# Designed miniproteins, single chains, continued (4): the designs that were tried, part 17

Each design is a single chain, and the fold is of that chain. pLDDT is the mean over its residues in the fold that is shown.

## One batch from the design tools (miniprotein)

Design m12602
Fold by ESMFold2-Fast:
Structure m12602 (fold): chain A 79 residues (1-79)
Amino acid sequence: VDPRVLEAETLLALGEIYLGIGNYLESQGRKDDAIESYKKAIELFEEALRLAREVGDEPLARQAEQNIKDAKEKIEKLK
């Protein structure tokens, strides 16, 4: 296993945790805090996408791209 695959998977998982934190904060009416959590998720997903592309893991790259899109849509909705 290429260590970069494990790193990308870990970054994806951490991004998903921050996406979940953002969803929770949004449900509490904490819009600014939710946006910050979604921004952190995007940062983690973008790093995961970079690594996935470097190793040629197309399914992992597509998952990261979708998560970035979803998080960006969340931020746009909350502005």
Scores: mean pLDDT 88

Design m12603
Fold by ESMFold2-Fast:
Structure m12603 (fold): chain A 70 residues (1-70)
Amino acid sequence: SPEARARAEAEVERLREEAERGAKETIELLKKRAPNLSEEQQKEVEEGVRAAAEAFVELTEKLLKEELEK
């Protein structure tokens, strides 16, 4: 169904926006709770959190596409 596909795509977009917002909030919280982290360590944590958020979105998109192709 084209309508079901459009809804799934809209869900993925919303999830991406939520994941990006959650990553920002998590990074800010970690900086506040661990002020003794070096700038290099903070950057590694930021990159790791953002990479994890993107991987989650990509996995969800893949699973939704596989379900729609049945």
Scores: mean pLDDT 80

Design m12604
Fold by ESMFold2-Fast:
Structure m12604 (fold): chain A 95 residues (1-95)
Amino acid sequence: SDAEEFRRVLERARKEKRPISEYLDELSPAQQKQLEVNIDVADKILAAYDEDVARGRELLLEKGEITPEQAAEDTVENRNRAVSALLEEVREKRK
């Protein structure tokens, strides 16, 4: 469905911490128009992603898997690693 496709694009933008505008070509014209009208929704999703990345970095620091200097590096690889660590922690707590 269009809603599921839109959600997948937003989740990719969130994980990659890139502007949603870089993914517009993957959205239908109707979804592009909806995003223009609902920019606040996109901003809230990205803010939630920033919080997830910060929490994931804290987990990696607590485990000694990264240094404070590495945690300060704002790279796609660093963000992906942080989010993966947070997701693994959430899955562990649900077992």
Scores: mean pLDDT 67

Design m12605
Fold by ESMFold2-Fast:
Structure m12605 (fold): chain A 65 residues (1-65)
Amino acid sequence: SSKIKEEIEKLKEEFYKEYEKLKKEMEELEKKNAPSEKLKEVAEKFKKLLEEYNEKLLKLLEELE
């Protein structure tokens, strides 16, 4: 349905917005030659963001049946 397509687009917009924030955080840490531990913290945030996005996307796709 068109409703599910709209929910997918909204989910995608929210995902890319958070992705850009984390990307900027990573770029700033790299510019500062931050310790690998700080880079790992941001990488874990990316992992969590992607996992949450995939879970929500799969749920919406199941509703298209």
Scores: mean pLDDT 85

Design m12606
Fold by ESMFold2-Fast:
Structure m12606 (fold): chain A 69 residues (1-69)
Amino acid sequence: MEGGYEVVELPEGSTPLDLAEKLGPDYTKLAKEGQVYVNGARVSPDYILKDGDIVSFGNLEEQYRVKIV
């Protein structure tokens, strides 16, 4: 559904921690605690994100679509 996720532009080689830092301190804390999910699977905060990956943090319903630029 529209509004179910936001598109976030990141450079190639970016990690979920890099995405979280761009989103804010609450997301950064969740990423450091290892509460990161990519395409529904839990990953390391050091995972290398790919174009089109859907990322979520903790128990939050918000999802972010990665766009590599």
Scores: mean pLDDT 80

Design m12607
Fold by ESMFold2-Fast:
Structure m12607 (fold): chain A 68 residues (1-68)
Amino acid sequence: SDVELALKRADDLVEEGDLKSAAALLENAIKKYPNSAELWKKLSEVYKKLGDEEKAKEAEKKAKELEK
């Protein structure tokens, strides 16, 4: 699926140290799949690595709200 592909590519970018590209890729995927808890959770992890704790917390909150 497009969501699974986005998560894999974001992981690859994180391993390469390209955290900004990982965040941008996940943000674009979320525009298409805004109710994917997995994408929001991954974006939160990327924001934590970037040191953006406020954005990380907001993304984590959104992921939790989407989990049933």
Scores: mean pLDDT 86

Design m12608
Fold by ESMFold2-Fast:
Structure m12608 (fold): chain A 86 residues (1-86)
Amino acid sequence: KKKKELERRGAIEYAAYGILVAALSFLMEQEGVSPETLKEALEAIENGDEERLQELIDKFSPEVAETLRAIADHVRRIKEIEEKLK
């Protein structure tokens, strides 16, 4: 029972993550941010490197910063679900 509920929640969190990454890519393109900088921001989120993520956020617009924080929140929830499924 709990495993199926966690799998469903994981699918929803992954869908939200995908939408937010697409929104981030669009916003960064509009602001002229390089694809390499986007990759660095996503790697910082995946690795839980809060210091590097904060350095990158401080260089961006509030819209990009908020989107990065939202992505980080969803990645944290995904990792928590994956740990519970092990």
Scores: mean pLDDT 77

Design m12609
Fold by ESMFold2-Fast:
Structure m12609 (fold): chain A 95 residues (1-95)
Amino acid sequence: SLEEVRERLEEALKRAKEVGDSIVARIAEKGLELVENYDKLPLEELLFETEILIGLAGIALGVSKIIGDEEGAKIAEEVIEALEELRRMLEEELK
């Protein structure tokens, strides 16, 4: 599951860079940093940062839809799905 989150974020980052979506690329990069630090930072801090990135990716998705950027919207949706899976894993660890 954590490996699947990493793979999805790496693919989304690659695609964001290919289409020149610097905002979604930065969000994916920060998501990958959270995955790398999964065992290094407090779980509460990782969860808080993951929730912020989900919010930012949601804004990026909204912007892409308004301007008619179908590819950018799809990439943002993939980033959101990967980060929501990371959030679910972090919430489970905190039980």
Scores: mean pLDDT 88

Design m12610
Fold by ESMFold2-Fast:
Structure m12610 (fold): chain A 90 residues (1-90)
Amino acid sequence: ALAWYNLGNTYFSLDKYDEAIEAYKKALELKPDFLEARLNLAKALIESGKYDEAIEEYKKALELKPDFKEAREGLARALFLSGKDDEALK
């Protein structure tokens, strides 16, 4: 899981968002409760313009950890970017 997560981070830093998305998804297949991989997958989805998918991933992160501030902030941003800002929690 960690190796795929690190590979995803490398692709993300190279602006290779589609490859980053694939690598993060592989990390989550191996470890579905990997909160950091789910957060970074959502960020890569935003950079790739896939806002609805990013919203889903942030919501899943909050199901695993409801007090996860970064996921709440990311969800609000994704909702704003998708034109669904009225659904944002705070």
Scores: mean pLDDT 80

Design m12611
Fold by ESMFold2-Fast:
Structure m12611 (fold): chain A 99 residues (1-99)
Amino acid sequence: SLEQLLAELEALARELVELAEKLNVPEALALAREALELVEKAKKATDEKEKLKLLKEAAEKILEAAKLLLKKAPKEEIKELIGIIFRAIGIIIEIEQLE
């Protein structure tokens, strides 16, 4: 479960880095890179509570990056960004239930 959440957040953050670079949105790129750094810290965390906190922060950065990109996105990218937004919200809720 935690390993799956970590892998999914890393994949979402990498996708947002690529999209932010493609659309030339430096503010979204910074948020996506911060999310990747938080995922890397979560991988190294041995305490489950600290790992969950870092993953929640990563999901929140992913959500903010995706929302920012949505304002600049051409029509073909909108569906993907909406999917990322809903999945990030779902991960935040799941982590809050785990505390």
Scores: mean pLDDT 87

Design m12612
Fold by ESMFold2-Fast:
Structure m12612 (fold): chain A 65 residues (1-65)
Amino acid sequence: EKEKIEKAIEALEKAKSIEEMLEIAKKYGVIDIVSAVITRLEPTASVEEIKKAVIEELKKELEKL
């Protein structure tokens, strides 16, 4: 699980769109965290702001493990 979150963070750093972020989240089993952040911030936030928030939440989850 820890390795999956780390790989998800690396892939999300390179993501260019919300759709790409959701596909990455589904692939690495973190869709619940990513979709919750997107739902909370969309449509108010930019893609860059959403990406930053998602990465921060995943880093917090990684630190709890």
Scores: mean pLDDT 77

Design m12613
Fold by ESMFold2-Fast:
Structure m12613 (fold): chain A 84 residues (1-84)
Amino acid sequence: AERAELERLAALARELAAAYRALAEASEDPELAALLRELAEAYARIAELIAAAESLEEAERRARPVAAEAEPVLRRAAELLAAA
């Protein structure tokens, strides 16, 4: 059961990484494109950490610092999108 949850979470993180990469390639704003590429890299790393984890607790512990580093990048990207 827990292994299936880890696989689902890793797949979701991989999908987010691919989505951010596609948005970065489509973006004409170089600052936004750079932030989106950084988010894609962060979620790709989160996916690898989750896939390698033995438990949900380990996945959370390993992914937490990467997610924390990504939070200000997410905020800045959101600010640029809100400003249009």
Scores: mean pLDDT 85

Design m12614
Fold by ESMFold2-Fast:
Structure m12614 (fold): chain A 60 residues (1-60)
Amino acid sequence: YEELLKEVEEKLKELEEKAKTLTGVNRMVAQHELSRLRKELEEAKKKRDVEKVKEILKSL
């Protein structure tokens, strides 16, 4: 579970850095999607929902 969380957090950070290189609407859309995924991950962490964490990882 902890290794799974680490993978998701690393991928999200990489995508957040890539989103910063975008401009205008594309950057806003990417950042909004990443914020949503971050919120879902935080909720899954609080509930220890392994399946939800796996779903988030697959969507990345």
Scores: mean pLDDT 75

Design m12615
Fold by ESMFold2-Fast:
Structure m12615 (fold): chain A 78 residues (1-78)
Amino acid sequence: LREEAARLAEEGVRAFEAGKYEEALRLFEEAARLAREAGDDALATASLGQVAKAAEKLGKLEEAEALRQEVEERLRAA
């Protein structure tokens, strides 16, 4: 799970760098889900931050803001 989550996050970064924001969003969402299942809070939080960036690129500003607030709360709790 953890290794799979990390791999998906790396694929998401490559998709984001290629301008494939919808693909990047999907990959980061899956990475965050698997990281959470693995109990890797740091990877889950980082992946949620990447979801927020991809959502912003797609014009999903309200969703991106909500995700950024969740990331800030998670970092404060850590």
Scores: mean pLDDT 81

Design m12616
Fold by ESMFold2-Fast:
Structure m12616 (fold): chain A 70 residues (1-70)
Amino acid sequence: SAALAAVLAAIAGALAAIAAAATAALAADPALAAAILATGAALAAALAAGDAATADALAATLSALIAAAE
């Protein structure tokens, strides 16, 4: 429980940074920005539901989308 809470807090912090990056990307690639935001929202929903497996998969997808935004 404490370990999961620490992971969830770290992911929540990362999601805030990701939202900022998606906003910055919006003018150059609105489709990529939309994908980042949609994946981030899905990740937040999985975390709220306690679905660690779905959250892990979405975190990997989100990481790949952010790398593509560079």
Scores: mean pLDDT 74

Design m12617
Fold by ESMFold2-Fast:
Structure m12617 (fold): chain A 66 residues (1-66)
Amino acid sequence: SLKEKLEAVINDIKNSDKKYFTKEEVEAILRKHGVPEETIRKILEDFGDKKEYSKKEVINILKKYL
């Protein structure tokens, strides 16, 4: 299900040693876990135009789609 795929993405981000993520890195992780392209586009629109996002910011955005 989409929920299970998004939970897998959140776990991947939580388990990463990275403290900050680019929009492109988040997009790659979403694709890796098979999140549909339409959902990826909606999620990426919520990120805006910042260069990098903290792990907490990324997780909070993704949780809106659970």
Scores: mean pLDDT 86

Design m12618
Fold by ESMFold2-Fast:
Structure m12618 (fold): chain A 60 residues (1-60)
Amino acid sequence: NAKEKAEEYLKKADEAVARGDFDTALSYYAQAVIYYLKAGDWEGAEEAVARAHALVNARG
């Protein structure tokens, strides 16, 4: 349940990045992290954080 929601938000974040909506993408990455943590999936949470960090670094 929580893991499925995390994967859904991660996909939505990637789609937002593809269309240049970076603020929405960061919000979706944040939701993915929250749901991965609720699922006990630390590896998934770290991956979502890494993607958000890479996006921020590419922008600044």
Scores: mean pLDDT 83

Design m12619
Fold by ESMFold2-Fast:
Structure m12619 (fold): chain A 67 residues (1-67)
Amino acid sequence: MRHPHLEKGEQKYIEGLAAAREGNLDKAIQYLEEAIKYYQKAVEEGVEEARSNLKKVQEALAKVKAA
């Protein structure tokens, strides 16, 4: 059984990366920030995989903001 916050964070991360590839930076930032919120909840609920995913999303958000 997959944790719902981990799954939602993953979906938003994928949507954020897709928006960035399309050149829609505002949309990419929005989706990546939503992914961060879901991964933070998963970390708070003890999901260890969410820690590395949270770091990856934070790095992706920083790169999109620098573009």
Scores: mean pLDDT 82

Design m12620
Fold by ESMFold2-Fast:
Structure m12620 (fold): chain A 79 residues (1-79)
Amino acid sequence: MEAEELEEKAIELLKKATEAAKAGDLETAEKYAKKAQEYAGKAIEAAAEVSEEKALEIARRVVEAAKPLGEAYAAYEAS
């Protein structure tokens, strides 16, 4: 898979994880989050073979996409 395709899959999985977390389905959220991490890692690795700058751009986009998931988890862990 191309790095961009792997990035899109990672972001899609992060959105699904965030929706599951907001619904209180933490087990499903964890499964999607793990898959997202796997695809994100592959995307960054593939991009790094082309350029370090591309790898950093993908990493930044994935971090941004993961922010809502982190907020959802924090809300459940706090109370």
Scores: mean pLDDT 80

Design m12621
Fold by ESMFold2-Fast:
Structure m12621 (fold): chain A 59 residues (1-59)
Amino acid sequence: GVPPPPIPLSPEVKEVTREIAEELRRIGDDMQAGLAAANAAGLKGEARREAIKASLRPG
């Protein structure tokens, strides 16, 4: 069997977890867009990494 959880999560922690999950989804979408653009342009190695970094650049 699996061990029981040592401490239950508080409602506040659950809310923060939902917010973090939403933020991570947005970041993931941006990363996927950058990767797709780099792939479409045929970029490899350093050029591909730079294109992905550009898509994640804070505005």
Scores: mean pLDDT 73

Design m12622
Fold by ESMFold2-Fast:
Structure m12622 (fold): chain A 68 residues (1-68)
Amino acid sequence: SAELEALLERQMDLAAGLLEKLAKSQGAEEVKVEKVDLETLKVTYVKDGKTYEEEVKLSDVPNFKLPK
């Protein structure tokens, strides 16, 4: 159980880093990523002067897209 918890925390940290990098690469500013639960991250960012807040499932992080 302790080993599984450590693995899940590691996966979440990597996913959070990827989500921040993807958001910034698509033009998001002031990007913040927070852990909501074991499967969900919350990303807050600014794009074109508007503030956005989205919940992203850990499995959906690689497919994250900003609004057009």
Scores: mean pLDDT 81

Design m12623
Fold by ESMFold2-Fast:
Structure m12623 (fold): chain A 62 residues (1-62)
Amino acid sequence: GDAATAAAGAAGRAAAERALAQGDEKSMNQPSLYGAGAAGAAGAGDTAAMNAGIEKARQAAS
């Protein structure tokens, strides 16, 4: 359902943000965090969030 999909997407984003805050701030692989968010959204079935994450990863990589 919409609530479960939104919760799964929010949890994925929060996990990526927490990983960054915990000391991955010097990571040269910033695009992989957006990729992880996209994968989480895809697992939840949220294709819009998945596409947004892929686009963010592409922009960060270029």
Scores: mean pLDDT 57

Design m12624
Fold by ESMFold2-Fast:
Order: sequence, then C-alpha cells, then structure tokens
Structure m12624 (fold): chain A 106 residues (1-106)
Amino acid sequence: AVESIKENPNNPEMNLQLVQDLIAKGDYKEAIEAAQLVAELWPEYASRAYRLIGEAYFKQGDYEKAAKYYEKALKLNPQSERARANLAEAYEKLGDYERAEEIRAK
C-alpha cells in the first residue's frame, strides 16, 4: 500500500480508490496504513481518508475507533452526509442512541 502510493505520488484520488479496494478485499491493515499516508501527504483529502479509516475499523467491528475517525472526517468536512451517516451508525453499534440521534438530526 505505501509503495503503491509512492508509485502514484501526484494522484490522491487514485490512492483513495486503492484504499477502497483494500477495504473491499478485507485488507484492513493495509487500507488504514494507505489512508493515513494519503491524509499526511494530501491534507485536502484528509477528511475522505479518515472516513475510509473509520470504515475499515467498522468492518472489523471496532466501532469505538470507527466513530473516532468518522468524527475526524466530519470536523474537516461538516457537509459530509456520508461521514455523518457512518458516525451515527457507529454510535448505534456502541449503544449510544442519544448521540446517534443528535448526529442524524443535524
């Protein structure tokens, strides 16, 4: 993943697609490492990268870390309906229905 990103140094969108492909394959560790590198190299894409890190943790059942990264994504892009929906679902999985409703109502 890191080497693939280095091979595509000027294409953050292609690197985010690589992260999505890794998540789809179940290669969650590689996906998280690749998404972290995207967020570091291209801060403008950090919101999208953090959402994908959250998705990788969510698919592993780590809802606490999923919520943490979805929160980071929303702080950088408050207009992200997808990150908002993902965060609400993560809170529901944690049994935090009050916080999930608060996020959905916005």
Scores: mean pLDDT 85

Design m12625
Fold by ESMFold2-Fast:
Structure m12625 (fold): chain A 76 residues (1-76)
Amino acid sequence: DERARALLEAAEALEDPALREAAILSIEGALALAAGDEARAEELAERLRELAERHLTEEQVEAAVAELGRRFRELV
């Protein structure tokens, strides 16, 4: 899974622990959706939103969502 690998590498490169966790949750959610596990993807998305609201700035949240959203569309 070349796209998942690229996303995981990008997430691992993040220096902020909260940003890294948020990116990993987003990637796992996207992979769950690609595998047809919508319930898991929804749970991970909710956890991501909660974590982002507590630990990330609005700019970081918007940038991460935009980037991962684009990459997720490439997966499907």
Scores: mean pLDDT 69

Design m12626
Fold by ESMFold2-Fast:
Structure m12626 (fold): chain A 78 residues (1-78)
Amino acid sequence: MLEAEIWLAFGQMALSISKKYGPDAEMLELAARLFEEALRLDPENREARELLAEVYRQLAELGVPGAAERAEELEAEL
């Protein structure tokens, strides 16, 4: 779906910015929201799920509560 592709592209951009300038919880939370929207529009999108799991793993490393649990849940469906 075109809509899911747009959200996926924006999420990848937000994640790339976070990686380039060092992990930023606000930017990672933005990336998570964008990937969640992509996955909501295309629930079978493996790439969106993999990227969302990566984002939650990075949020868990920054100490965001619940992020590790969300990453584990997403990885269980890959």
Scores: mean pLDDT 78

Design m12627
Fold by ESMFold2-Fast:
Structure m12627 (fold): chain A 57 residues (1-57)
Amino acid sequence: GPAEEAAERAYRAGKAGDAEGASAIGRQAVLDGLGESPEAARLVEEGAVRGLNEGGA
């Protein structure tokens, strides 16, 4: 669904080392209404953090 797609995009941006892109994906998810769901917001944030942590290798 939209939350999983946003999380995947955030993960990919983070893994590429694009912290600004991952942040922009999170902001867009909030604008799309996903930020009103704690689960959806957490999924996107966890995706970004995982990508950033793994992309530093």
Scores: mean pLDDT 75

Design m12628
Fold by ESMFold2-Fast:
Structure m12628 (fold): chain A 71 residues (1-71)
Amino acid sequence: GSLEEGIEYYNEGLKYYEEGDLEKAIEYFEKALEIFSKSDDPRAKPYKEEAIKKLIEIGVKELVEAVEKVT
C-alpha cells in the first residue's frame, strides 16, 4: 500500500545518505515524506518525523558549509 511505498522510498533515501549522495537522499526522503503526509495509517507518523529529521540534518550541513565558505 502507500505506507509500504513510503517506507521503500525512505529506505532508498537512507542508502543514498549513507553513500554520501545527498542530492538523491533528499529526493527519496521528499518522496517518502509526501506519501507519509497523505497516509491515514498511524504508523506513518514516526516515519514522517524521521524523514523530516533527515532532511533538516542535510539542510543544516549544506547551510553550514555555504556559510563557512563566505564568512
Scores: mean pLDDT 79

Design m12629
Fold by ESMFold2-Fast:
Formats: sequence, structure tokens, C-alpha cells
Structure m12629 (fold): chain A 80 residues (1-80)
Amino acid sequence: SMLTPDQVRQITTDPNVDPSTRAAVVVGWRRLNNQPVDVDDIVRTSGASRGDVQRSIDIFNRFSDQQIQNGLDNMRRQYL
């Protein structure tokens, strides 16, 4: 099932989660929920580099919603 906003917050505020992973979770979740995916906002929120954020956006633009959902389900199992 879809990550809840609270679960996204738990992953993205966890200092033990790599910034690039936090960025990927934000990008994927916002994409699936039709929320804005802005590079500068995600850099600020995740602490990831601009390049890492842009790479996540480019990768997820090529994935189906089901593939993105599967990736987020893996992140839930790993970090929650």
C-alpha cells in the first residue's frame, strides 16, 4: 500500500537514512500523489545534492507507477 505522509516524514527526517535515499523517497511519493516535484525544494528537504535529486526525477519519469510503488514498498520495509 501507499506510504502515508507520516511514514514519508519518518524516513525523510531520519539522520541515519542517506540523503540520496531520502530524496528518492520524496520524489517517488510526490510523483505517485501528483504533488509538485521541484529540485530545489527536495534538495532543501532531503539534504541530497542537486545532481542526486535530478537523477532520481529522471529515473522515476521512466518508471511506471507500479514500479515506483514497489520501490517505495521496499523503502518502507527497510526503514520502517
Scores: mean pLDDT 82

Design m12630
Fold by ESMFold2-Fast:
Structure m12630 (fold): chain A 99 residues (1-99)
Amino acid sequence: SAAAALIAAHRAAAEEAARKMIEVVKEQDPSLTGDAEEAARLLQAAADSEDPAKARELMGRANDLITKIAQRASPETAAKVLALGNAALAHVAAAVRAK
């Protein structure tokens, strides 16, 4: 269906943005890799959730980790992490709304 295709596209885009965020962190500040991987896991769990309230809770926790990474990173790394993290969050939100 068109709705299922839209959800799949947003989930794929969120996963790609989260993967790129982890890659940036691994290259530029590997000490933050654990937090980046946890944020990606929370975003995936939110996208997989059938409960909108649970999805919002998981997205909030992912956003807190993305913000924490940005606060601990250099300004250049922070800008990239925020851009990629916010892109992943936006795609997860779109997937959740399309359900």
Scores: mean pLDDT 90

Design m12631
Fold by ESMFold2-Fast:
Structure m12631 (fold): chain A 56 residues (1-56)
Amino acid sequence: MSARVLELFQQAMDALKAGDLEKAEQLILETSRLLGMSEEETQELLDTARKYLQKS
């Protein structure tokens, strides 16, 4: 589980750096599901990812 979460997190970070918001959002959703995060926690991560890409 932990190794899989780290892999997904790394992929999400790579997607953010590449400017691929759609892929980053999908990876964040998958990570949130594996960690058992709430809808509120998941939404906060998505909003954070969008802010990073908004800035370039």
Scores: mean pLDDT 75

Design m12632
Fold by ESMFold2-Fast:
Structure m12632 (fold): chain A 85 residues (1-85)
Amino acid sequence: SEKTLELAKKAAEEEIRKLEEKFPNVLASSIQQVSPTEVRATVYVEENGELHEILITVRLEGNDLVVEIESKKAGLNEKRVIKLP
């Protein structure tokens, strides 16, 4: 539903905000809807003179939003579940 997609976009925006608080040098961020049930965000951060790409996936699985955050170079591999009402 459009409400679920809006919640997924908000979840992606919240994860970007958390990354902006964690990393002093965020260069760019983007959010893309990839399906009716999935939003992907990409965040570019600079750390120790290197560019790191951080991928955020938010998808609907049943009645839950699953948030995955990955970056091989930044050492990030996180998964959380947000229960919908």
Scores: mean pLDDT 81

Design m12633
Fold by ESMFold2-Fast:
Structure m12633 (fold): chain A 61 residues (1-61)
Amino acid sequence: SSSELEEIRKRVEELVERLRALMREAQAETDPERRKALWEEIQRISDEIMRLSDEGERLVA
């Protein structure tokens, strides 16, 4: 439905903004342990964005 597609688009937009913020934080981080944790979070969010994008594509196919 259009409502479901709108929810997916909104969620992807939120995750993309969060991803950008985390990437900026990771680039500025000098503590290797904290930097590793930030990159693990970035990977997790990237995976979720890909999953949601695939779901959105299926809804419009």
Scores: mean pLDDT 86

Design m12634
Fold by ESMFold2-Fast:
Structure m12634 (fold): chain A 77 residues (1-77)
Amino acid sequence: SLGEEAVRRAEGLLEQMEKAAPEDAEKLKEALKEFRELIERLREAVRAGDEERVRELLEELDKRLLELAELFREALK
């Protein structure tokens, strides 16, 4: 399903981002923790079969990825 595929891809991205994050990047690490929580919320919605909630969380996931990309740019300067 779309939700199951999104969870799998998001988990893979999170693993890559956590490995790439500089050890001193506290703001980025906090954002990554929040992203992990969002993935868990998405997983719960998928398990519940709540298609509307899955859609809402996928929109939140996209916005959060853009924020994470900006934090990575700042952390690598």
Scores: mean pLDDT 82

Design m12635
Fold by ESMFold2-Fast:
Structure m12635 (fold): chain A 60 residues (1-60)
Amino acid sequence: MEEELGEKLLRVWQAAVELFGRAPRLEDLTDEQIDALAKAAGLSREDVRRVLEEYERRAG
C-alpha cells in the first residue's frame, strides 16, 4: 500500500471524528461535508473522495 494513501486517510479520519463525531463513509457525506474534511485535512475534495473510495474498496 502507498504510504501517502495511509497518511491522507489518517488525516481525513481524524478530521471526520473532530467535525462529525464519527468515522467517515463516502455515501453518508454531503458535498459540503467533503469540502469541510478537505479543508481540515489540507487536501482537495477530489483527494478526500479518492482516499475514502480506496479505503472502502479495500475494507469491503
Scores: mean pLDDT 76

Design m12636
Fold by ESMFold2-Fast:
Structure m12636 (fold): chain A 62 residues (1-62)
Amino acid sequence: MKYKLTPEQAEKVAIRLLLEGASPEQAREAYKALLEGATLAELAEITGFSEERIAALLEKYS
């Protein structure tokens, strides 16, 4: 499944990724990917987080 978020939703996810330990570059790339539509695998690769962790974040903030 692809996740395509609004700029406001994607910003919340990017901020949370930073708080969870992602670098600013990783958070920025995740933000761009979420605006265009990204899979859990793509987001996991960008951030270095597990797909399960990304899924939990998206469920909470999207």
Scores: mean pLDDT 82

Design m12637
Fold by ESMFold2-Fast:
Structure m12637 (fold): chain A 66 residues (1-66)
Amino acid sequence: MSPEALSLTVQGLSLYRQGNLDQALQQYQRAIDIDPNYKGAWLGLGSVLQSQGNNDQSQQYYQLSL
C-alpha cells in the first residue's frame, strides 16, 4: 500500500464528508493513479458517484474495489 495513496484517500473521504464531491473525486482519482490496487480509493470513488446520482458508473467502481 502506498502511503501517498492512503493520504489522498483520507483527504478524499474528508472532502466527501464536507459535501465537496468534486474535490473528493479528484483526490480519489489521484490515489488510484498512484496505487490502482488500493481498494479504499475505488470504494470512495463509487460512493461519491452514487451520491451524485451516477449509479451505473458507481457500480463499476464498487466492483473494481473487490
Scores: mean pLDDT 76

Design m12638
Fold by ESMFold2-Fast:
Structure m12638 (fold): chain A 70 residues (1-70)
Amino acid sequence: TKKLAQAIVAGDEEAAKKEHERLQEELKGASKKEREEVQLRIAEEVAKLTKDEKLKEELEKLIEEAKKEL
């Protein structure tokens, strides 16, 4: 998850695609809850690394809302 978040924040589309594909293969057969927990971790890592204040605020809000449903 950290490598994917780093690639997204860096704008490295090739690295992001490779890490996303790897993560999707690892999550093959995972439950909906497990996939949601992984998505939440990715959002948290992007929020920590991003310099885009608006994106950070939006991600933090989505993370808090998601935690209420988990």
Scores: mean pLDDT 76

